# Designed miniproteins, single chains, continued (5): the designs that were tried, part 98

Each design is a single chain, and the fold is of that chain. pLDDT is the mean over its residues in the fold that is shown.

## One batch from the design tools (miniprotein)

Design m19403
Fold by ESMFold2-Fast:
Structure m19403 (fold): chain A 116 residues (1-116)
Amino acid sequence: GAREAAEGARRAGRAAEAGDGEGAYRAGLEAREAGLRGSGDEEGAREAGRAGAEAGWGASRGGERAGGRKGFLGQSGGGVGAVSGGSGSASKTGEAGARGAGLGAYSAGQGARLAG
């Protein structure tokens, strides 16, 4: 359910932060599938959204740690970057956050694969 999506997203973020692109990609897929199956759980969706934002941030930091490349700066695309854009973006955190976490973890995993 949504709680499993949250745990999967956190696992994806930690794997990406450690430079494990394969682990991040797999955990991201699991988080995405769990998020889809958890539709209807409002509290779990909120937790999944938060975990998704954290996973996206971890993936961003993992890219930054991966060798001091071109100053890789925050590519989560989720709620983490929507702080000062209140009028033009960021309406929801729940399912969108969980889906964003899956996509962010997937992108981080792909980036790690291409770099390695």
Scores: mean pLDDT 50

Design m19404
Fold by ESMFold2-Fast:
Structure m19404 (fold): chain A 68 residues (1-68)
Amino acid sequence: MMSLEEIAEEVRERLEELVREGASEEEMAKDLSAFVHEVYERQKLSEEEKEQLERLVLREFLAVMAEM
């Protein structure tokens, strides 16, 4: 199973790819939300792991948006 740090890194990679494709902030947020939901289902994360993931995902998203 992927670690939370690996998931956060994948989130950043996905966002950077979307930026390269010319996606809007709304499109990036929607894709990120769908990916996070898929990870919740696929990895069967605990509630504690979900809270940690949400914090990491938010930080990565804000970092990418700040570079736009």
Scores: mean pLDDT 74

Design m19405
Fold by ESMFold2-Fast:
Structure m19405 (fold): chain A 67 residues (1-67)
Amino acid sequence: SMAESIRRLQAALDADVAAQIAQLTRVRGPAYGARLRALPRSQQVAEIWRQILDEAERRRAELKALE
């Protein structure tokens, strides 16, 4: 059913967000993780995206510097 499909997708999204928050907490520390967990889900997702994009840009700059 559509309700079952939506519930499955929401559970998968929740698991993915939790895994990303756990990873960012390991990298940036427990205070950062606590602040991130206190945010509404939409802001958690936005912050995770900002961190992913920032890391990708840092990696591009590092690779360019090696040329």
Scores: mean pLDDT 83

Design m19406
Fold by ESMFold2-Fast:
Structure m19406 (fold): chain A 84 residues (1-84)
Amino acid sequence: MSAEEFAERFIEKVQKMIEEARELAKKGNLEEALFLAELAEGLALLVLGVLKVTGELSEEIRKRFEEVIEEIREEIKKIKEKMK
């Protein structure tokens, strides 16, 4: 698997986690939604860091991770605003 293929598959998994967090938040399961969203952020930052250290971080991969991390952070903010 190339770094690009790995990054795309990882982004797909993180996007599914965010979709699940959104569904949990809609059901009022805010603590579980927040946990899942924060886990997704942590995993995305970890993988971004690994790709940076290994020299496998292309500009295209970097932008894709930055966009996904921004989306995750927006979702975390929305969940926290609903938690009172």
Scores: mean pLDDT 83

Design m19407
Fold by ESMFold2-Fast:
Structure m19407 (fold): chain A 81 residues (1-81)
Amino acid sequence: MLSVAELVDEALAGAERLLAEALANPGMSEAQRAEIRRLVDELRRLGAEARASTDPARVRELLDRMFALLARMNALVREAR
């Protein structure tokens, strides 16, 4: 099982990959790119909170939110294809 730090790092790596795809995609609007950047910033904030938290229930909530944001980013990138 991955540690909290490993799960956070995996989620952030996925977000950075999707951001790179969005920025490289000529079919993506500036509004869509701005939304992806906003989601990456939120993911970084949640990841920092998850790494700092000692409450297992809070960590689970934060990780669930991070992976939900990743799913939203993936959907936005997929729509632009």
Scores: mean pLDDT 83

Design m19408
Fold by ESMFold2-Fast:
Structure m19408 (fold): chain A 72 residues (1-72)
Amino acid sequence: SPAQKRLQDLINKLLEFAEKNPEYKEEIEKILKETDEETKANKDKFKSMEEAIEFALKILEEKYKEFLESLK
């Protein structure tokens, strides 16, 4: 699905950034962990795997935006 591909691409982008910038590794790992935890906390509300993926993508995009803003 488009959402699954976007989620995977964003996760890979964050992991690559952490490898190149190890000082941010812990912060990036926290972002990924919090995204997973928030998605799991809402799993009973999802009617499909696609809805769970779209939710995870939205949360990760928001956390990534906040992370980038913290660097400026």
Scores: mean pLDDT 84

Design m19409
Fold by ESMFold2-Fast:
Structure m19409 (fold): chain A 93 residues (1-93)
Amino acid sequence: VDEIIALLKEILKLPKEQQIKALRELKKVIEENVDEELAVKIKLKLLKIEKGDEAEQEAALAEIGELFAKVPEEAREKILAALKEILEKILSE
């Protein structure tokens, strides 16, 4: 969970256009690997991160961390790997 939150914080340091692209790709990975009800909750928190100010982003990061803790370990590992690939692709131009 902590590694996923750390990578989300790295995404938030990107220009807004790149943040939106990264979060959109992440939402797709979540839909493919997480139970539908939990996936909807996580996507709503990601939308709050995308559109919120700094205080709203910090609150949403805390809430999303609790939601990711409910995701099975195997699915969390797939999401973590996908986040690393998303960041690498965006940072490589």
Scores: mean pLDDT 77

Design m19410
Fold by ESMFold2-Fast:
Structure m19410 (fold): chain A 98 residues (1-98)
Amino acid sequence: DKIKELEEKAKEALSIPDEEERIKKLKEIIEEAAKYEGYKIKILVLEGGKPEDIEENARKFVEASKYTRENNILGVVLAKNLDLDELAKEVERIRAEE
């Protein structure tokens, strides 16, 4: 079962301590899984490192979410050096203003 093999690879990738290698491997696995299942996907890689990056990345997420919803595409987000809780709060704030 190809999907079970990809799930096992994803579990291995999630245990990679280097964030850059982890994101790279996860992206490869997700693209392979989507291709195998016949899904159209859009992968959004969000990169932080500065406090101001949270707002910018939240805006990118909101725009990508609208695009994937309108086009029936599966959206996948991979985050590097970002506080996901703060990102989620900012996304909720932006969506509430629309």
Scores: mean pLDDT 74

Design m19411
Fold by ESMFold2-Fast:
Structure m19411 (fold): chain A 93 residues (1-93)
Amino acid sequence: SDEQIEKIQDLAVKIRELIEKAKKAVEAGDEETAEKLKEEALETMRELVSLLSPTAREVLIETLEEEIEEAKKKGDEFLAKLYEEMLKIAKEI
């Protein structure tokens, strides 16, 4: 339980760091680095989702849907697509 909570927190931090690095790569015009970081974030998200309870997964889905809407409002197509792919992973049963 405690070890699983710690691992979930570590994976969540890693995802946030990968997203921030990917955003910086996009801003720099480094599309290759941005795609690699996106792939790593998606792989990390798969590991995170595998550890979540059904209730925690529903909360994650709602959060990702809000993040997609926000990214679209800002015109951030890269971030919107990244969150959409994360949402697909969160909905896998």
Scores: mean pLDDT 87

Design m19412
Fold by ESMFold2-Fast:
Structure m19412 (fold): chain A 90 residues (1-90)
Amino acid sequence: SPAVEAAKKRGIDAGGKVSDEAAQYAVEMARNAIAGDETGAARNGQKALDYAEKAGSTGVEASRAAIAMAQKAADELGAPRFGGPAGVGL
């Protein structure tokens, strides 16, 4: 999807190594956060981190990539209510 592709590109630009799976979970995290599902957002945010690490990002790089991807996903979804990854446990 356009949101997944844009999120993946933003994660790479933030210096992370990311997969389509990491970007997909970042988009689902953003959707959950927009819907007010904090538990779902935290779960999908953790999966985005886990898949970024599997793709070869290390600790801080994985976190920066996940944050960048989630923010870009929120932008693509047109979400004025999204508080960012820190508000949902990234």
Scores: mean pLDDT 77

Design m19413
Fold by ESMFold2-Fast:
Structure m19413 (fold): chain A 81 residues (1-81)
Amino acid sequence: AKVSVTINLSNGEVKTEGLKKELDLSTEAKEIVEAYKNKDGNAIVKNVKAIAKKLYEVNNLPSENFNFSFDGEQVKVELEV
């Protein structure tokens, strides 16, 4: 099944789909929004990897096979579980 996290780049709202347990992503979302305002792509990627790592940990999966997309309005992280 797919698990996804979507972060709105204008306001930092986090939308999760497919999660069986609550996960706090507020810190990573805030850092992504600030990085986007500062045009810091490296900080966006760092926080995307941190989100993916949290998703792997809560699903007891090895840290591999996530998808990342960035369309200027949102950042989306997806993995198969």
Scores: mean pLDDT 78

Design m19414
Fold by ESMFold2-Fast:
Structure m19414 (fold): chain A 61 residues (1-61)
Amino acid sequence: SRMAEIDAITTAVFDATVAAVRARTGTDELTPEEAAAMFAAYDAAVRAAFPDAVLPEREIR
C-alpha cells in the first residue's frame, strides 16, 4: 500500500541520517541543519516515489 511505501521511505531516510551523524560525531544527536535536511529529504523522497503529487514545474528525478 501507499502508506507502507511512505513509511519505508521515511524510515530509510531517518536511518541514513542517523548513520551519517554517528559517522561524523560518534553520537545520534542531530544539529538543526541535519534535522531540516532530513525533513526536506522526506518530502523529496515521497514526491519522487509518487510523481502524481508533484506540480509540473517541480518534477523530481
Scores: mean pLDDT 70

Design m19415
Fold by ESMFold2-Fast:
Structure m19415 (fold): chain A 78 residues (1-78)
Amino acid sequence: MSLEEQVEQALIAAGFSKETAKAFASGELKITPANAAAVIAALATTEASDEEIEKYVREHSIPELQDFLIRAIRRLRA
């Protein structure tokens, strides 16, 4: 299962609509301060490597959040 599919499933499990979860997984919706907590939780529960997660975050979040999100997710997975 791809990281995008894992993120979609985790966000649906967290109560997001299928359309919203799919848009986050594809990068159509960017990770912002308003949705960061739910996306951090979803990414932390995936089986993807830290490198795959870092790449996803750098492609799918606003620049100001990228380093914060990567650090937070790594801390939750440690």
Scores: mean pLDDT 75

Design m19416
Fold by ESMFold2-Fast:
Structure m19416 (fold): chain A 83 residues (1-83)
Amino acid sequence: AAEEALRRAGISDPVVLKMAEELVRKLKEKGVSEEDAAEVVYTLLKNGSESDQAGIVLEKLKELGVNLSREEVTEILEEAFAS
């Protein structure tokens, strides 16, 4: 479901898709819905040339009404990018 949604958004690189799907999985473990997690990941990937990736994720989560700390978001990103 999440991988299919990301592919529909124009993300076709297998490495990027794997990282994106892992990030969605980690966000869901923190209580974010699959729909909201996919939207956060899409926003990050669309703006992925920016240096403050954690800031992009935090801002989108806040817009969606989800309050995670910067430390939690940084840990999630590090774990997803290491996968």
Scores: mean pLDDT 73

Design m19417
Fold by ESMFold2-Fast:
Structure m19417 (fold): chain A 82 residues (1-82)
Amino acid sequence: MSVDEALSLLLGALSEPEDPRAVELIIEAIKVLTENLDKLSDAEKRQILALAQLALKAFPDDEELREAAEELIRGIKEKLGL
């Protein structure tokens, strides 16, 4: 999966949180984005940071999603000097 595909997947899954596959798709997208942080612009990193925070709010009880999103958020903050 490319970075563009992962971002599209994350946006799509967050727009349909009632879909039974939403959590699975969000986790997959987050993992790809985390592995490719160095390929992202600062603007893309800020956008993805906001989307990861939205995922945590949408699915607060999913442990795997929380761990994946928190790792992504930490990586982005470190790269942005936040």
Scores: mean pLDDT 84

Design m19418
Fold by ESMFold2-Fast:
Structure m19418 (fold): chain A 80 residues (1-80)
Amino acid sequence: SDAALVEATRRQLEGVLAAAREAAATLPREEAAAFLERARRLAEEGARALAAKGTPVDLKIAELLRELAEELRALLEEVR
């Protein structure tokens, strides 16, 4: 179901964020910043593409990707 897909995606993105936090804590600052900036950009681009499709499930997943992008931006600001 669409609800199951959204929930599975949410859990997957939670795992991505946890891995990003670990990378930010362990990588050299320059490498962490580059990684987080690329991840943030991809999350924002993905959210924009899904929002353009406009189906309810695409809009919900776009929202989750925007939330991930904001968390990645916060991590990036902390490591820079």
Scores: mean pLDDT 87

Design m19419
Fold by ESMFold2-Fast:
Structure m19419 (fold): chain A 80 residues (1-80)
Amino acid sequence: MSPLERLKELFERLKTASPEERARIVQEIVDLLTGLSEEEMAEAAIYLLQHETDPEVLNEGMTAIQRALDRRLAAERAAA
């Protein structure tokens, strides 16, 4: 499966997840996003903004993207 297709599946699962499963799914999203290129992360953000109408899922998805970016920046700083 493409990473973007996997992200879309995880965003859809987030809509029906329990609070405990939601935390785990968000962690999977962050881990997957951390492995993506900046271009792929931008595509994921655009997908959420254009297609996701659930404000809770949109907020958690955007937060996961931000966490992945923060993790990337932290790794970059640690390598300096």
Scores: mean pLDDT 77

Design m19420
Fold by ESMFold2-Fast:
Structure m19420 (fold): chain A 68 residues (1-68)
Amino acid sequence: MKEQADFLEAQADEAEKAGLYPAASRLYERMAKLYNEAGDTERAERFQKRADEYRKKAEELGLPPLPA
């Protein structure tokens, strides 16, 4: 769990620095799901909020959402 979440955070940070907002949004959404499944709803809500913020940024910049 922790190692997977740490890996996803590192990937999200890299995507943010590269301007890959759809990828950053997806990574935060995955972290939110992991914490929700673990019963950590407060962390899940924080990561979901981050995912929503980057999804909105991607939309404002005209970037397509990452395919499912």
Scores: mean pLDDT 76

Design m19421
Fold by ESMFold2-Fast:
Structure m19421 (fold): chain A 74 residues (1-74)
Amino acid sequence: SLELSPEVLELANRGAREALRAGGENAAAGAGAALRVIGEAVDSALQGLSEEEAKERVERAAREAIEAARRAAA
C-alpha cells in the first residue's frame, strides 16, 4: 500500500502553510506553492523514496515554492 511517513507529512504540512502565507492576497500564488510542496511529498511516496530522501526533496520544494510565492505576491 502507498504510505506517507508521518515526518514527511509534517514537513509538507508546515511547508504548505508557509507557502500559503507567502502568497498573501495572491491566492493563486499561495495555493500553487502549497500544492507544489504537497505534490513533492506524494511523488516521493509514489516513487518509494526513503524517508531521508523524501524529507530532503520536500524541504527543497518548500524553500523554492515559498520564494516563488513571495516574488509573485510582490
Scores: mean pLDDT 82

Design m19422
Fold by ESMFold2-Fast:
Structure m19422 (fold): chain A 95 residues (1-95)
Amino acid sequence: SREEIRELVLETLERVTEVLSKYVPQEKVDEVRARVEEVIERTLADESLSLEEQAERMVMALANFASELADKYKLPKEVQEEINAIIREGALKLM
């Protein structure tokens, strides 16, 4: 359901932002969280998209924001791998 997709994506976002908060200023983590939450609500409101397309777009948005922060703040490879594992786990639960 759309509610289950929302819950799973928000849970994944929370786990990713907890890791990012150790390395990235909280102001920037909050900014990214707000942008991802906006994408989630906009995507779920778009009834022209299938549930699969909605899930894919939200996971892609989360991955892109995490990657941009990792590159900008030069996060260690191990931390990037941890974030990627969290996103992958969330994506697998949506499939």
Scores: mean pLDDT 82

Design m19423
Fold by ESMFold2-Fast:
Structure m19423 (fold): chain A 100 residues (1-100)
Amino acid sequence: SVAEEILKETEKRVKELLEKLSEHLSDEEKEELESQVKDAINRLKEAVENRDIEALELLIELLEKLREYYKKYHPNPELAEEIVKELIEAAERLKKLLEE
């Protein structure tokens, strides 16, 4: 499905960005960011499976807040923001797909 393709491309792009970030992060910071990414991807998958547009809207709001937090407080704000942006764009694309 188109939704499965969006999810797979998003996972690939986010993994590539995490690999680049790993050279600049402590093991603890890397594990925390990897955990947050995994949780976001799982929430995208669940929203798609349940056709839950409201869950995608709430996730977008949470990710936008996380993006602003990383912009201010992350040791590598530019790359951390790019990861969150990829997740937001995926959620928005999936929302539009489910609205069709």
Scores: mean pLDDT 82

Design m19424
Fold by ESMFold2-Fast:
Structure m19424 (fold): chain A 86 residues (1-86)
Amino acid sequence: KKLVEAVREGNTEEAVKLAKENIDKESDFDVLEAMRLALLHKHWEVALAIAKSIKNKDFLERLAKRAKEEGHTDIAEELEKYLKSL
């Protein structure tokens, strides 16, 4: 099962698992589409798992700022903590 399919179905648990275990088996297009859909539907846990799996500081910083602006303070704090570890 593809990451983007799990995100579209709203299967948050499977999407997080696929991001952690199978991100290297996904195409760049599918990863970006999954991130876009997760953010669009406000599945913040999925977006966080994808961002951490690709270890891209710019994506993490943008996601943290957006989470803070939308009132997801818990997600923003976790992202900021992870950024400090990089």
Scores: mean pLDDT 74

Design m19425
Fold by ESMFold2-Fast:
Structure m19425 (fold): chain A 86 residues (1-86)
Amino acid sequence: MIDELLAEIRRLEEKIRELTRQSDEAVEKGKIDEAIKLLQEAIETERRRIELYEQLRALGHPDAEIGLSLARMSISVNKIAIENLK
């Protein structure tokens, strides 16, 4: 059901924001390994969000293509951030 998929995408978006906030706090405290772990969890959460957007695309939802593009970009940005923290 489209409404259920959109609700789950919203929940994953909130989780990603919280993980990113916690990662920023970990960097500020010099806890680099913790920050990397949080960014890896954000990447896995974005992969789950991609699965939901692919389901929305199969159902013909107009926002699916933009959502997929943004999620892929977010994964790339977070991978670069992890490499820079290494």
Scores: mean pLDDT 88

Design m19426
Fold by ESMFold2-Fast:
Structure m19426 (fold): chain A 74 residues (1-74)
Amino acid sequence: KKLYQSPLTGKVFSSISEMVGEFLRWAYENGLRDPENPSIILLKGTKAGELFGVDEIDIDDTGFIEETLKKNAL
């Protein structure tokens, strides 16, 4: 059974969707959500911003988040 390890937290998950959920929680807990537009995560200057190659991500863009985390999994 293949496991996925988050490149951001080092936590191990049995599915990529669980790893996406942990990323969204991590962003919320680190105050990265835009207060003017809470669907947007601000990533500029973060390790996540470097991995995703963007300054901002929409939380509804789950396909982009999923593929990027899967590709960069440890």
Scores: mean pLDDT 78

Design m19427
Fold by ESMFold2-Fast:
Structure m19427 (fold): chain A 81 residues (1-81)
Amino acid sequence: SMEDEEYAERLLEQVREWLETESLEAALVKIGIAVEDVAKHLPKELAEKVIEEIVRLMREAGVPEERIEELRKRHEKLLKE
């Protein structure tokens, strides 16, 4: 829906800001919570698209691949529950 897409856009803008302005630890905590919200509230197809964009932003910000992979696996587990 339009509301889901607007939520996704706002969330991605917020993720960019967290990665830019917060410590890495604080940004990762906030992103982890955001990933749980995405899994719970967005349609599966949109949730997967948003998670891939979050992953792209994290890589661009220099977050280690091991930490990105942990986040991705957490999201996949939430979608199966």
Scores: mean pLDDT 80

Design m19428
Fold by ESMFold2-Fast:
Structure m19428 (fold): chain A 69 residues (1-69)
Amino acid sequence: AYEVDLEALELERYIRDKYGLSSDMPYEEVIKKVEEGLKDLEKQGANPEAIERLRKSVERDKEAIEKAK
């Protein structure tokens, strides 16, 4: 089973809270906001390993969307 990455989840929660992300937002807008939040966290000196793990998750989601067309 995949383990929950608590550090990446905390970064994701920060982005969700800051940008007011919800399940009814357009998927492309959610991805854009997450990418903006990741850049902001990177500038603030957040853990680069956690940022990279979350970024890879976003990239996988993008690929899944493109394939689902």
Scores: mean pLDDT 69

Design m19429
Fold by ESMFold2-Fast:
Structure m19429 (fold): chain A 66 residues (1-66)
Amino acid sequence: MEVKEIDISNMSGAEALQKIMELTGSRLSDIESIEQLSETLTRITFKNGAVAEIDSKTKKLTVYLP
């Protein structure tokens, strides 16, 4: 499994979402679930098994590729 960590402090929400789609090879329709893990941490799971975690406190995006 490949892990990519990206600083999103200079990205808008739309830019961060586009980066997630690019890295996972997914579309919005490929989202399996969205989980709010805490006030600052969101996990998005994709049908291909990829997972994206967005931390709004640290401004980091972590992508787990299958």
Scores: mean pLDDT 81

Design m19430
Fold by ESMFold2-Fast:
Structure m19430 (fold): chain A 77 residues (1-77)
Amino acid sequence: SNLSEETKQKILAEVVKKEGGRVVVDVLEKSPTMTKEEQKALLEKRLLEKGADPSTIKVEEVTVDGIEVFVGYAKVK
């Protein structure tokens, strides 16, 4: 992934400020080999594996430091 750990931590901090500390977050760089639907499904699966409440899952398309990413986040159940 071309995403730095610093960029990932920046995204995590922003979600925590908005949603509070009882959240799970994951980030995927947009892939030329996967559809948007496939990447969103992968993020949702990874969030569920981390204990996400499925009713609270959100996936956003964001550009961070010139890189297009999917940001998935949810509240912990």
Scores: mean pLDDT 80

Design m19431
Fold by ESMFold2-Fast:
Structure m19431 (fold): chain A 100 residues (1-100)
Amino acid sequence: SSKEQQLMKEVLRLVGLITEIYLQGKRANDAELVAAADRLSTLLNQVVRAIQAGDNNSALALLDEMRALLREMGARHPQLRALTDAAIDNIDRIKAIIKE
């Protein structure tokens, strides 16, 4: 459906943003940033599984955890603020689609 297509598009966009954060961490040789990006990827996989299971409450809680981690990441790494802000906006769009 249109809703599932929009959700897939937003999830794929978030994958791309997390990948770019990971690559910036690798280029900077910043092990803590790489680990944070890996954690975001793990949480996103859990979000997708929760959505597929119809567990919207778990999906929303996991998205809120990702949002908090991205806020902290952007505060610690000001050079990533454009990426972390874009990822937060993307999470807010995913949450809105789930709540429909």
Scores: mean pLDDT 90

Design m19432
Fold by ESMFold2-Fast:
Structure m19432 (fold): chain A 64 residues (1-64)
Amino acid sequence: SPVEEIRKLLEERYPEMLKASLEEQRQMLMEIARKGMELSKSDEELDEIHRLIQETWERVLRSK
């Protein structure tokens, strides 16, 4: 599913985000959000993708 593909991508990129600058983190998350928009087939899938991106970024920010 689009949601599962984005979840896997976020987990794969997570270690990179932990070591990245804030600007680099934003860039990576924007690219993932763009892919999510392209892959999503419904507003519900897009909302879930946005939630996963937000939760992942908050997790990165709390780990610094």
Scores: mean pLDDT 84

Design m19433
Fold by ESMFold2-Fast:
Structure m19433 (fold): chain A 79 residues (1-79)
Amino acid sequence: DEVIRAFVAAAREVAKANPEVKTADDALAVLEEAVRRLVAEGVIADGSVERLSETRARVTLTNRAGETVVRELELVGPE
């Protein structure tokens, strides 16, 4: 939805600005920075990224209405 769309756009922008991203840890940092930017811009109220495994993460985003969206996503191994 709008929150997920905004998150994906922010994550893509952060990744493009940081071409040195090479590992899953770097990818996780990109996701965390995307969440931080959305909170700072008032697009979402809160958010967190949790690493579940080498290739999986859970993103929790809370919109300004206090509704929480949770998504599990794959951390691509970009080599």
Scores: mean pLDDT 74

Design m19434
Fold by ESMFold2-Fast:
Structure m19434 (fold): chain A 75 residues (1-75)
Amino acid sequence: SELREQTLKYLEELLEQMKKVVEEHGSEEAKKALEEFEKAFQDLKNSTGLSEEEFMEKLEEVEAAYQKLVAALKK
C-alpha cells in the first residue's frame, strides 16, 4: 500500500540521518543501538506479503530499536 511505502521511505531517510549523527557523536552503545535499528528496519523492508497485524508488529520492533538509539544518544 502507499502508506506502507511512505512508512518505509520515512524510516530509510531516518536511518541515514541517524547514521550521520552516530558517526559524529555516537558512543559504542549508540553504534550498537544503530545496528539494531538498521537490522529491524531491514527485516521490515525485506518482509513481503505481511498482514496488517504482522506489519504493525515489525514496525513496533523498529520503533523500539529507534527509542533505544535515541536514549543512547542522550548520554
Scores: mean pLDDT 83

Design m19435
Fold by ESMFold2-Fast:
Structure m19435 (fold): chain A 64 residues (1-64)
Amino acid sequence: SLEEAERRLASLEAALASDNPAIQGAAVRELRKLGFDVRDVAEARALLADPANRERLLARLQEQ
């Protein structure tokens, strides 16, 4: 559902903001599995800063 997708997006944002590299790395890998071409935390954060990319991520999360 959209509500579940929004909660997962918030969780990914929180993970990327974590001071734990393992948690940040897991979030980057999840974004890659969802079809986003991000190599590291900086690229993942830049992706989520763009509203168009956020909409694409929400749509992809609803497909899962």
Scores: mean pLDDT 85

Design m19436
Fold by ESMFold2-Fast:
Structure m19436 (fold): chain A 70 residues (1-70)
Amino acid sequence: SAGDELVKKAQEALKAGDYDKATKLALEARDAGNYVGGYEILSKVAKAKGMDKTAERLEEMVREMREEEA
C-alpha cells in the first residue's frame, strides 16, 4: 500500500540521519492510513534527537494501538 511504501522511505531517511525527511514521510504514512507505522517512525526520530519523554509517549501510543488491532 501507499502507507507501507511511505514507512519504508521514512525508515531509509531515518537510517541516513535525515530526521526532517523521516518525520515528513512518517506523517504522510499516517495520513495514508498507516497510523502504527507512522507513529513508530516518529518515536524513533524523537529518540534519535534526544527527546526521551516524547519518544516514551509515542512508544506507549504505538503499544496501545497494536493492542487494539490484536
Scores: mean pLDDT 84

Design m19437
Fold by ESMFold2-Fast:
Structure m19437 (fold): chain A 70 residues (1-70)
Amino acid sequence: LKPVPVGVVVKDLFDGREYTVLEAYQVSASTWKGKAVYKENGKEVTVDVYLQLDANGNFIGISEVSPYLR
């Protein structure tokens, strides 16, 4: 019954890439931070992501957190 976007598959509207959310936690009323995995050329890649929700709790966006180092 907790609205947690874990285990959901989400498409990035910028590149059309599909992400499966592995873990997430709320950092503001409209923003969650977590980890997601995508598949590229048969390999799984795990990245840090921001998830954005609207006022009704509907998912409206996903974006990768730019790595500070690379």
Scores: mean pLDDT 67

